# Ledger of designs, part 29: designed miniproteins, single chains, continued (4)

Each design is a single chain, and the fold is of that chain. pLDDT is the mean over its residues in the fold that is shown.

## One batch from the design tools (miniprotein)

Design m12980
Fold by ESMFold2-Fast:
Structure m12980 (fold): chain A 87 residues (1-87)
Amino acid sequence: SDAEKADYLRTLGDLLVQEARELNWPEEVREIIERGHAEMTRALDAGDVAGAAAILIEMLEEAARRSEDERLRRGLRSAADTVRAVA
């Protein structure tokens, strides 16, 4: 359901912001995640679940492109693929 998808997207977005801060990801990557999270949250609050999913996917892909660490890049790409599968 759209409500379950919205809850999933909110939970994932919140976890990404938390992990970026706690694991001290590179500043450029953290800025992308925080900006994308804010945009995604606005879309969810407007009831646009599909738009929120698209924003989260683009945020994850941009963060992956800007990541120098292969493990982080792989994790971000995997997260984007998971969002595509459930959105």
Scores: mean pLDDT 88

Design m12981
Fold by ESMFold2-Fast:
Structure m12981 (fold): chain A 74 residues (1-74)
Amino acid sequence: SDEAEWLARLAEEFARTRAALEAYIASLTDPRRRAAAAEALRRLGEAAELAREGRYEEALALVRETIAATRAAL
């Protein structure tokens, strides 16, 4: 179905984006910024898993917390 094909493509795009972000984070010269960005990526990964499980409110809360923490760290 179109929905299953769309979800499969979205999952592939998330995986590619995650790999690209991990490579970018590894290229950062400031260890503090690298650590903050890596932690943000980890928490966003947790939010994605919560969303995959249908736990959308918890996923959204974690995204908001991650954005706030990242802004404070950078």
Scores: mean pLDDT 73

Design m12982
Fold by ESMFold2-Fast:
Structure m12982 (fold): chain A 94 residues (1-94)
Amino acid sequence: SEEEKERLIEEIIELLEKLIEKAGPDEVKRMLTEEARKRAAMDIERLLVEVTELVSKGEREKAKELLKKNATIEELKQAKELVERVYERVEEEG
């Protein structure tokens, strides 16, 4: 549903904001790339790296629009799992 898609996007953006605050955008992008590569999720990798860059610049609305335009609900669920895995790694390091 539209509501489910919007909820997943918001959750992804909020997790990325917290990750950037903890580790910085370059480290977050590096970890996302590693986790996406393990899952052979190259399209999700590129999308999450671009979204992370937008969030790091405070361009939250553009980041949300990019996810909404370029990802299905299933792809957003996969993206959220990748971001949650990166969050777990950052929590273990800090």
Scores: mean pLDDT 86

Design m12983
Fold by ESMFold2-Fast:
Structure m12983 (fold): chain A 83 residues (1-83)
Amino acid sequence: TDVEEAIERARAGDLEGAVEHLERAREAAVAAARAAGLPEEAIAALERGAEEAIERVRRGDVEGAIEALQRGVAEAAAAYAAA
């Protein structure tokens, strides 16, 4: 997956390649969420998680990036369950 590729590239020191894969993963996840009719709060949570992950990758914080992605998914799931 693009997320797996991003993590692998970040760990190898290819931060630019990692950011490109995270941006692609964000676009795909947002498009899929919209197509599935997820609430706007769920889409916003996915976007926030991806944005924070990209920023952390740019700083070389791979573990923080993984945490940000996991938080975004959890927040999106919670927003969906609340709708």
Scores: mean pLDDT 84

Design m12984
Fold by ESMFold2-Fast:
Structure m12984 (fold): chain A 101 residues (1-101)
Amino acid sequence: DFLKKAEDYRAIGDKYYAEKRYKAAAQAYDMAAMYYSASLGPYHPKVAEALLKRGEALFKAGDYERAIRDYRLSLELARKSGDEELARRAEENIRRAEEKL
């Protein structure tokens, strides 16, 4: 149940992001992260990925401080789960967002 809700909200977020509806995408990714955490545990790579996507949506919306917070949380979770590719993406996104401050 919670896993299906997480996947549905992730898909909604991806759709809104593609449509450049970045605030709506961030809200959908927030719901995805919450439901992934409830279903799979707070350290699962899917939680880290949903947080990274929420940060990416916030970055596109111009909310660089909240984007950096999401990227740093995603990085911490990616490192705990051993997801090296997700960690690399989070590190690069942090650098890009810090440049905007």
Scores: mean pLDDT 91

Design m12985
Fold by ESMFold2-Fast:
Structure m12985 (fold): chain A 68 residues (1-68)
Amino acid sequence: SSEILEKIAEYIVEKAGVSRELAEGAAKALLTLKDWSVEKQAQFLVKEAGLSREVAEEIARYAKELLK
């Protein structure tokens, strides 16, 4: 859903201070990886988006809550 993607992207911008474009890319990736554990999603965000572990875990948890 575009609405869920937009909410996740906004949360990423707020928590990580990254560009909107990077946040939207990360949000799309999390939607694709929705069946992965929080730990694996956070590891992906650290590796691919350069986010800190702490922020990546917060984002992954937020995304999983929205995708229930």
Scores: mean pLDDT 85

Design m12986
Fold by ESMFold2-Fast:
Structure m12986 (fold): chain A 75 residues (1-75)
Amino acid sequence: GEGLERARRLGEEAIEIGRRIGEEKGKIAGEMAEGVAALVEGVGILLAKKGYGEEGVELAEMGKKAVEEGKMESL
């Protein structure tokens, strides 16, 4: 499953970005970013398992970008 593996990779990157934000801006912001990253990864994995691999990967990438840009409130 290429979609599943890519979704996991994007989710892991989003979580890593969330941790860096937490270190810089404080624990609450980091925990929110990590929570969003974990949610997006989980949904992406679920979609990939249901046969929506490309959609799952796109969702995971969208979540990563949202965390990176600090658009937490829009998720």
Scores: mean pLDDT 67

Design m12987
Fold by ESMFold2-Fast:
Structure m12987 (fold): chain A 60 residues (1-60)
Amino acid sequence: LSEELIKILKDTPLEDRLEKIEEFAEKYGLSEKEVELLREIVESLERMQRAIDKLIEKRK
């Protein structure tokens, strides 16, 4: 379960990760509350990733 979730997060662009998380939740029958928590985690990761990307790409 966790391995598949990590693979989705690694292989999917930031913008599409929330959709993939919803597909994952439907596949494994996660509760609405669990899905909401996953969305919050993904949104937090997206904000962090954007900050990191700015630090890396702004080297130029």
Scores: mean pLDDT 71

Design m12988
Fold by ESMFold2-Fast:
Structure m12988 (fold): chain A 74 residues (1-74)
Amino acid sequence: AAPAPLTPLQRAIIEALTEGPMSVKELAEKLGVSEATVKRAVDDLLAQGLIEKDEEGKYFLNRAALAAHLRAQA
C-alpha cells in the first residue's frame, strides 16, 4: 500500500526539521503544542522511517525516505 498521508502536525514537524535537528522539547516550543503530542507524532514518523534520532536525542529528516514518501503520494 502507498504510505499513509501525513497529519498536519506531522507535516509541521517535518517542515521544522528542514531547519535542523530538534528535540521533542524544541519541537513542542516551536509548534506551540505539548511535548506528549509531539512525542506521539514523532513516534509515528519514526515508525514510517521518515525521521531518525541522533545520539544527542534530537530528531532529523531521513531525506531518502521522505523523497520516496513524496513520490508515492504524487
Scores: mean pLDDT 78

Design m12989
Fold by ESMFold2-Fast:
Structure m12989 (fold): chain A 87 residues (1-87)
Amino acid sequence: SLVDEVEELLEEMGEETDPEKIEELERRILALVASTLTLPLEEAERVLAEIKRLLQEFAERHPEYRKILEGLIQYIDSFLESRRARA
């Protein structure tokens, strides 16, 4: 599932120290978020809410990634607001 893929990418991020690799992992997470456009709105909202929770929990355990993860959470919120406004 998309949630499981995000969890795996976050685990990989937790072991990375290379900024370029961290940026690549961030881009992969963004691509997974964007792929929810293929899902019905109700299902996308459930999936993105779960992803957002995983990002928040990971940020609590890894404060070094907090800024990146907060940026991803803000992107998810904006993405959902945009979809709801057009629904």
Scores: mean pLDDT 85

Design m12990
Fold by ESMFold2-Fast:
Structure m12990 (fold): chain A 71 residues (1-71)
Amino acid sequence: MEEKLEQYRADLEQTDADIAEINSRIEELKKKDPNDPEVKRELTVLFTAKGLLEAARDFLRWQIERLEKER
């Protein structure tokens, strides 16, 4: 049980890092021309990826909470 908890915590840290990287890329794109269709397209891709990572983060947090309660 402890080994799985440690793995989920490591996965959560990686997911948080990936979300932070995407947020940094979004902020850099926001500094560019907001009317550029390429910028708008890249923002759409990044927001989609962020949504998927946030769902993965929520799942990992739920697994961690569940395993901690089962201890």
Scores: mean pLDDT 81

Design m12991
Fold by ESMFold2-Fast:
Structure m12991 (fold): chain A 101 residues (1-101)
Amino acid sequence: SAPYTPKQRQKMIDKMKKKGFSDLQIDFLTAMYEGDVGKVAEIDTYVITKGPDNSIMIDLMNIAGIEYRKKFNRPDMKPLPPPSDKAVKIWNEFKKIYDEI
């Protein structure tokens, strides 16, 4: 089951839009929290193939990977580079919005 109702999902998306999140950032963060592994993989492939203009998306993906490794105790996985302060700010704002729905 989804971690939130359709009404809560819409409220979350509306708050993210108000805070200036891009459509791609919204799609990535919602797919990740909904456990939509296929959509996460699709976005990951898209971001990698579009190159350096997506540096903030690569950083957000790295934050998600670091959090996954901590949550599921996966020190065996390849270490990831530290994310930018800008990406950390976006991630923390998303987590705050998620906790408020």
Scores: mean pLDDT 79

Design m12992
Fold by ESMFold2-Fast:
Structure m12992 (fold): chain A 76 residues (1-76)
Amino acid sequence: AASTEQVKAQLIEELERGAQKAAEELERRGEHEAADKVRETAKETIERIKAAKSVQEALDAKFEGAREIRKIVEEA
């Protein structure tokens, strides 16, 4: 549905912004490998959001991806 595609687009933009800020923070700390992990996690999460069959699935995918990115930043 059109509403689902609009939600997906918004979630992708929010995730891309969050991932970019996280990667830049890691780069500033010299954590280049962790920054690369954040970028790859973001790519995988975006594909999961695109593949979601409902708004709830898209939200769940974004939530899990954002959690994984936070974990990478915290463990760096």
Scores: mean pLDDT 87

Design m12993
Fold by ESMFold2-Fast:
Structure m12993 (fold): chain A 86 residues (1-86)
Amino acid sequence: MEEELKKKLEQEIKLVQQYLDIYERAYQESPTPLAKISLESSKKALELLKEAEDLIKQGKYDQAEKTIKKAREVLFGTPLLAPFFA
């Protein structure tokens, strides 16, 4: 379980870093609001994954798994689907 979680974290970090590089280049070539939002979301996802790495080191595997899930949701814009109750 621990080793599987560490491997999953490493894969997610590599994926987020790849998207971060793509969005950073896109923003440099054509600074648009969408490119900025994508870049900021990728940065937030990476921060969450680094937090998950720290949680794994502390033995908080359940919290780390939830944090990895949140990072993925941030990367793919899931928060845009969050209900707005006014």
Scores: mean pLDDT 75

Design m12994
Fold by ESMFold2-Fast:
Structure m12994 (fold): chain A 63 residues (1-63)
Amino acid sequence: MTEKERRVYEALLFAGAPKEDAEKFGRLVAAGQASGIDATKLAYEALKKGGGKNAPFPAAPPR
């Protein structure tokens, strides 16, 4: 990965985007096919979805 590609990838992961999406956008940025605006939009959408996939949902425990 280039420095720019890695920065996009890490920023998207930090924002809670899936690794697959982060890798895809990192590659597109490195290929000059995606702008930082597109990467920022993906990060924003990940934040809007609220929470990571590894976050446990609140559940009623058995009594």
Scores: mean pLDDT 60

Design m12995
Fold by ESMFold2-Fast:
Structure m12995 (fold): chain A 67 residues (1-67)
Amino acid sequence: MDRAQRRELITALGRERAAALGAPEPAEEMVDYAVDLTANSPEDRLEVAWEILWAESGHSGRYTPAA
């Protein structure tokens, strides 16, 4: 996946989850950070980016993502 595609996907997923939780969208800085992290390390795929965006939403431990 291209970096741009990954960024859009991460943003969309974060937006959907935030909406489901009734929270605002993740900050752009957090999204960019997550994209950079996953782009440099394939092991840190969307799952790790999700954990970062999840923490930014302030809902740590509230909900578990469906695997």
Scores: mean pLDDT 60

Design m12996
Fold by ESMFold2-Fast:
Structure m12996 (fold): chain A 69 residues (1-69)
Amino acid sequence: ARVVSVSPVEVEVEELPDGRYRATASALAALDDGSIRALSATAVAETPEEAKRRALEELERQLRDLEAA
């Protein structure tokens, strides 16, 4: 299916008890068949910036895979 639009990406970052950070990136993708797919990606890193970057990269990968299908 082809992605026709994507919602604004929401990113949540939380500090873990061991001093690392977990980031969750989420978005809604509207497909050309009229369906809506909820996508989310999580990443853990030593800094909030690195965790956010990795989560966003994974979300972008999921969007590419969705367009390729």
Scores: mean pLDDT 82

Design m12997
Fold by ESMFold2-Fast:
Structure m12997 (fold): chain A 87 residues (1-87)
Amino acid sequence: LLPPLFYERLAEAIEEGVAVFREALKTESLDEAVARARERIDALAEEYKNYLLNVQNSEETAAQSTADVIREEALAAVEAEAARARA
């Protein structure tokens, strides 16, 4: 079952990742824009992992797995935007 704030943190990671990608794409290459978005998504996933560990007293493996889902889903959204830019 999903931990607290999961959907809010997922939506934030998707929104921020796509926004960073679109902004970077104005001045950088497609691959560089994806890399910028990945860095932002990784930072947000780590913040949520730390929230789960320190506030919710989650087990390390459970917190990591949940953060990984946010990272994967947000990156998938960025990759979909990149695919549209390539077309």
Scores: mean pLDDT 83

Design m12998
Fold by ESMFold2-Fast:
Structure m12998 (fold): chain A 64 residues (1-64)
Amino acid sequence: SSELERKAVSYESASNILEVGSYASELVGKRGGLSEEEIKKLSQDNLEASKIAKKKAEELRKKS
């Protein structure tokens, strides 16, 4: 359905934003005085959220 396709596009967009956020985490974390380990965790959390959003988009597209 067009509704499921629209929802899939929204999750795909969220996934892309979160992936960019994983890169930005290194710059923001260094300026904020985070340790290398804390920066790595923040980047990984953003990347994991991106993967979850992408999987939801794929599930919605399979139902379309």
Scores: mean pLDDT 84

Design m12999
Fold by ESMFold2-Fast:
Structure m12999 (fold): chain A 75 residues (1-75)
Amino acid sequence: GAFETLKEALEKLPKEDLIAILKLLEENDVSGALLALQQALKEAGVLTPEVAEAARRVLEEDRDRLIEYLKELTK
């Protein structure tokens, strides 16, 4: 599913980028979080059309699960 696709890509991102995205999501800046996520994925060389759609879907439909996962990755 979309979350599993995004999860694999997130594991390739620097911890600093994950922390920045988590902060934007906790501040309820969904648009800022999506832009930061897409930029981080592009810089890591993992932004494919499938990953971009997965990121959009997860932020739209499954944000709480993404927040929990990012908290786990950034411990």
Scores: mean pLDDT 88

Design m13000
Fold by ESMFold2-Fast:
Structure m13000 (fold): chain A 66 residues (1-66)
Amino acid sequence: GKLEEAARELSERTGLPLAAARLIIELILNNVPDEKIKALVQKLFGVEVTDEDIEVAKELVKKYFG
């Protein structure tokens, strides 16, 4: 579905694990603030999410769900 496609493209563009990319897309769709998204992904996956990663994710949310 659209979520799986957006997550895959985010993972390939940023190098983030697919599961982390999927969570980021879901959190953006639910209007979770950027800083909370970064904190949750760091806690669950042990990976840093940059502002640039969030910008790419927002572009993909607009592309697949906009």
Scores: mean pLDDT 91

Design m13001
Fold by ESMFold2-Fast:
Structure m13001 (fold): chain A 62 residues (1-62)
Amino acid sequence: SPLEKEIKKVEAEIEILNGSTYVHSSIFISFGDNKKAQALINKAQQQIAQLQQQLAQLQAQL
């Protein structure tokens, strides 16, 4: 169904952003620039939260 296709697409986007969050966490450890690393991690986490809300809405329609 169109909903199943959209769900898989959103899940793939979440997985990509989780990988990005891991990279930003590694930068935090390496450079000690806590504020810059936190800002990048926070941005990725906000995008993940938005996609998770979208995923929940799509699943509720099933």
Scores: mean pLDDT 68

Design m13002
Fold by ESMFold2-Fast:
Structure m13002 (fold): chain A 72 residues (1-72)
Amino acid sequence: NINLLELDKFQLTELILNNVRGVGPVTAKSILDYLSEHSTEDLLNATPEELQKIEGVGPVLAQKIIDFFNQH
């Protein structure tokens, strides 16, 4: 129901923070920092291994983030 590609980096980070269990404010800031150096498309197409380069994102959380993107 939401086109994730149309969201800016702040909107996308807030959406992840509010909808992905395990993403707290510290991890959300790290996602925002990632989006400041990469495009939204890069994040939405990231592999689990790429997401794990984000501070606070382990294997389980990386998969939850990908599952969230696939539901939208």
Scores: mean pLDDT 84

Design m13003
Fold by ESMFold2-Fast:
Structure m13003 (fold): chain A 100 residues (1-100)
Amino acid sequence: SLDDILKEMIKLLEKTKEKVKQAKTDEEIREILEEFIKEFTPLLLKGMNLMSQIDPMQATKSGFYLLSLISEMWLSAKKGDKEALLKTLEQMIEFLKELQ
């Protein structure tokens, strides 16, 4: 169900947030982010597909918003801005909770 996918996405984001908090180097942060995107992408695509069957407009808006946050995460990681990366992860978690 959509709720099950949203819960899996939130769980992955919470796990990623804890890994980023514990990271000691910019290289560790990049590796964490690459693994996150690898795991998150199939969940995002499945969630978008399920949401589009309920509300295509909300699915499109949600997808673009989540992609914009992923872009912000890459920019933060590139700059070594751990605090900004953590803030963006929290924004994604709160957004997905509101969709439940």
Scores: mean pLDDT 87

Design m13004
Fold by ESMFold2-Fast:
Structure m13004 (fold): chain A 62 residues (1-62)
Amino acid sequence: MDKEEFEKALEEAVKKITELVKQGQSIADAMREVRRELAPRVGGSEATRIASKAADEVKKKL
């Protein structure tokens, strides 16, 4: 995966997790949802890495 594609997917994942948490979901549930959405586009391993890093970024802002 290109570094640019990774950074873009990470930014989108952070925004999505933030929105889902704002709507009342836990960070863990939001992360699982984002991972499921990303897996068909970037593959399961990349989706897990992106979703985990995005969840950590959201936790740092709490």
Scores: mean pLDDT 79

Design m13005
Fold by ESMFold2-Fast:
Structure m13005 (fold): chain A 96 residues (1-96)
Amino acid sequence: MSTEEYVLNKYKSLIDKNAAKIYLSQFDSAETAFNTLKHYGDEAIERKDYDLAKKYYLTALTYPDLTQEQKNEVLEGLGDVLEKQKNYNDALEIYE
């Protein structure tokens, strides 16, 4: 099982499928929607809103045809959030 598949299955209740669809309809590509959601996640971390950052990153991971580099960027952000929330076991699973 892939790291992204594990994360999406574990946090499925936090994934807003309607939000993902809405963002896709506002942008001309899944890549633009992905980059925007990643940026919102990064900004949420700066504000120490770790729950919101997690939701944005998880939504970004739901898009099809993501490159491994794009998946790794979001997974790194999720790992940082989980460490800051003192959820070390979940963070280790993402990094390994």
Scores: mean pLDDT 71

Design m13006
Fold by ESMFold2-Fast:
Structure m13006 (fold): chain A 88 residues (1-88)
Amino acid sequence: NEELAKEMVEIVEKKLKENGIELSEEQKKELLDIAIYSIKTLGPEEAVEILAGYVERLLIEEKGVSEEEAKKIAEEIKKELLEYLKKK
């Protein structure tokens, strides 16, 4: 479900931007690919876990965010994605 994956990635981007973090076009593409693959393979709820984990690692490894801050942001993203899916 490409449309669902796009909607989920938009939520991730919005939450990251609220925390002063901007994704490159390449990082956005990687997130979308991961979302599409995870939704097809595991379903939307499990895809939330995969996306949150990927974002946490990306923040630590590529954006220089502390483990504490990255975990907090990833947890916020996870909560917002799960809330979105409940209303879908």
Scores: mean pLDDT 85

Design m13007
Fold by ESMFold2-Fast:
Structure m13007 (fold): chain A 83 residues (1-83)
Amino acid sequence: MSGKEALEELLKYIEEKLKEPLKESSPALNRTIQHGLKEGLDLLKEPLSDEERKRILEGLKKALEYASKETLEELLKYVKSLL
């Protein structure tokens, strides 16, 4: 799996999540989650093995299960900027 393929899969996942009823979160929690997720996204561009990239992608998807609408929208913009 290439970094581009991983980012495209994550983009699709975020778009699907934005169609669901989403929870609100505190501003502090949103910022903390956004920071960690952006670092994980940047790591997908590094020279990684296919297995390492898949594990990072799975971790990001799991973290996104707890994300607010504000966090998902911010990450959608960030992923698009990386493509």
Scores: mean pLDDT 75

Design m13008
Fold by ESMFold2-Fast:
Structure m13008 (fold): chain A 69 residues (1-69)
Amino acid sequence: MPSVIEQAEELAKETIERMKKAKTKEEQQKVLDDFHAGLQRLADRVRTPEELQRLRDIYFETMKEISEL
């Protein structure tokens, strides 16, 4: 089974691709809402402070990439 971090990285990749395809602000907001909800579910499953920090890093890296689109 993929790790929490592997699932977060895949979620981030899918989120970026969905943002590239989103045509309206409403669609973009839904993509971001889904991303936040997905990461929150993954955060509830982390076992170590290091995994939690990596989830935060993935979040900020993803938001930065989205801001550059």
Scores: mean pLDDT 84

Design m13009
Fold by ESMFold2-Fast:
Structure m13009 (fold): chain A 69 residues (1-69)
Amino acid sequence: MSKEELKEILEKELREERNPVRRATLKELIDMLEKMSLEELKEYLEKLLQTERNPEAREVLEKVLKMLE
């Protein structure tokens, strides 16, 4: 998967998402994707999941990590 493909997927999910926490998480991931490689993003997501307490944000992070597998 390329950065461009992942960005399109995340932007599509952001358009369809109605939960404000999930929307905020998706927007931050899109912003981070512009600043780092897919490998760096995967490592960052794994670290975020260790500290994230919000279940809606966790579901978004887990879903994106699964896409990078």
Scores: mean pLDDT 83

Design m13010
Fold by ESMFold2-Fast:
Structure m13010 (fold): chain A 90 residues (1-90)
Amino acid sequence: MERAERLAELARNLVRSPRGRDFEIALKVSKETAERAARELERAGVEVTGIYYDPEFDEYVIRFRVPRELTDEQVERIAEIMARLAEESE
């Protein structure tokens, strides 16, 4: 399975279960890339609750909350954004 496809599948599973909870994604990307990703996620229908730098792993952690009710289109959009992030991180 391709890396981007794998990440998109994981993202869909995370978004669908459990709904209305906080999720965290750890990414080895620049601060600017993490902030751009957070904006894209917000536009897709999630609430970004924080962006944090983890110095132990040299990663940015994006924390977001998934609304209780999401359409399948919104779930797929979020998965697409996460797959694109994996590509940008190298």
Scores: mean pLDDT 71

Design m13011
Fold by ESMFold2-Fast:
Structure m13011 (fold): chain A 100 residues (1-100)
Amino acid sequence: EIDISKLDVRLAQLLFDFLAEVNEVIDSAKLSPEKRAQVLAVVAEFAERVIQAHLAGELDEATLRELADEFLARVGAIAPELVAPLRELLDRFIAAVMAA
């Protein structure tokens, strides 16, 4: 049974859980204030694009993987040490969204 209202709540929960884990990874990396601000801006843009894709009815695995690859490329340009742990979190997030 597909309940669109429950799907919206589930996506919100998964996104908030993902963002919390991302913040822990960023805090553990002990970045400069400037690099931290740049990475957080990229994280915010990723979250906004995921929400926009969902609202447009375009949130599929291919779209999520494309958004994830763009996110990791942008983070890697700022703080390459974050790419590996964030890739693991993104793979888990995408798998959880696709299983919902």
Scores: mean pLDDT 82

Design m13012
Fold by ESMFold2-Fast:
Structure m13012 (fold): chain A 73 residues (1-73)
Amino acid sequence: SAAARSALLAALLAEAGRLMREFKASTDVERQRELVERLRALAREAEARGLHGLAKMILDWAERAEQEVEEME
């Protein structure tokens, strides 16, 4: 249903936002790498559920975050 799809989208978006906030607050490279992998896992879940736009957005966030970690080293 549209309501179930909206609820799922909101939940996945909220979780992605939480992970990004934790990433920005973290000073631990190992923790930052773990959070990037969790974002990639969320993107795969969104894709599997047919939320292609959300999946692409979360994947782009994960790729940018990974680049930021690599540039700090």
Scores: mean pLDDT 86

Design m13013
Fold by ESMFold2-Fast:
Structure m13013 (fold): chain A 85 residues (1-85)
Amino acid sequence: KLQQAREAAAEAALEVMQLLREAGATAIEVSSRVEGDKVVMTVTAHFPGRTLVFTITASVDESGEVRVELPEESRAQLAAIRAAL
């Protein structure tokens, strides 16, 4: 259960990191923590003059499906970054 959540969170974080690096991030930091049966990954990207923070939460639901969630604001920011590349 937790291992599936860890793998899903790591994959999502890697995709976010690649996009941020392509967008010109000078440094990227990743931290992870376990909250009960959820894995929370925080991706912090430093750009000249700004810092962006993205939180990725992965869990396994009652049906055994892996769920990866990003806040709507984070998804909108990532979409805007991707569109500008």
Scores: mean pLDDT 79

Design m13014
Fold by ESMFold2-Fast:
Structure m13014 (fold): chain A 118 residues (1-118)
Amino acid sequence: MVEVTESGGGTYAAGSSATLTATSSVPAENIVGVMWVQTAPSGAARGIAGITGSGKASIAERYKGRFTASRSGNTFTLDMRDLELEDTGLYDAIVFALDEEGRLRAGAGAGAQVTVVE
């Protein structure tokens, strides 16, 4: 089973910065990728960033220049700059990994709630 622990949630001022981290219980070599997803208060979900098993990051167009994603071993970081009110939501890192039998599994944690205020 893929277990993920996220941190860095909280209340942030518009225009400020936040850093979210997600740590996977799975060995780093078994991780094939991660996807950062935001669920807005309305329930609408959107992809923010993807990171490959090699650590290559891809940021969705809406977030380019403001957000960066990185990997160190089994820890994934989402650096968020120049926060907007619309960045409010629950942030999950969905980790894709191979299990002991080589089968693709996915898991996410409880998420990190980010609230952006004026």
Scores: mean pLDDT 85

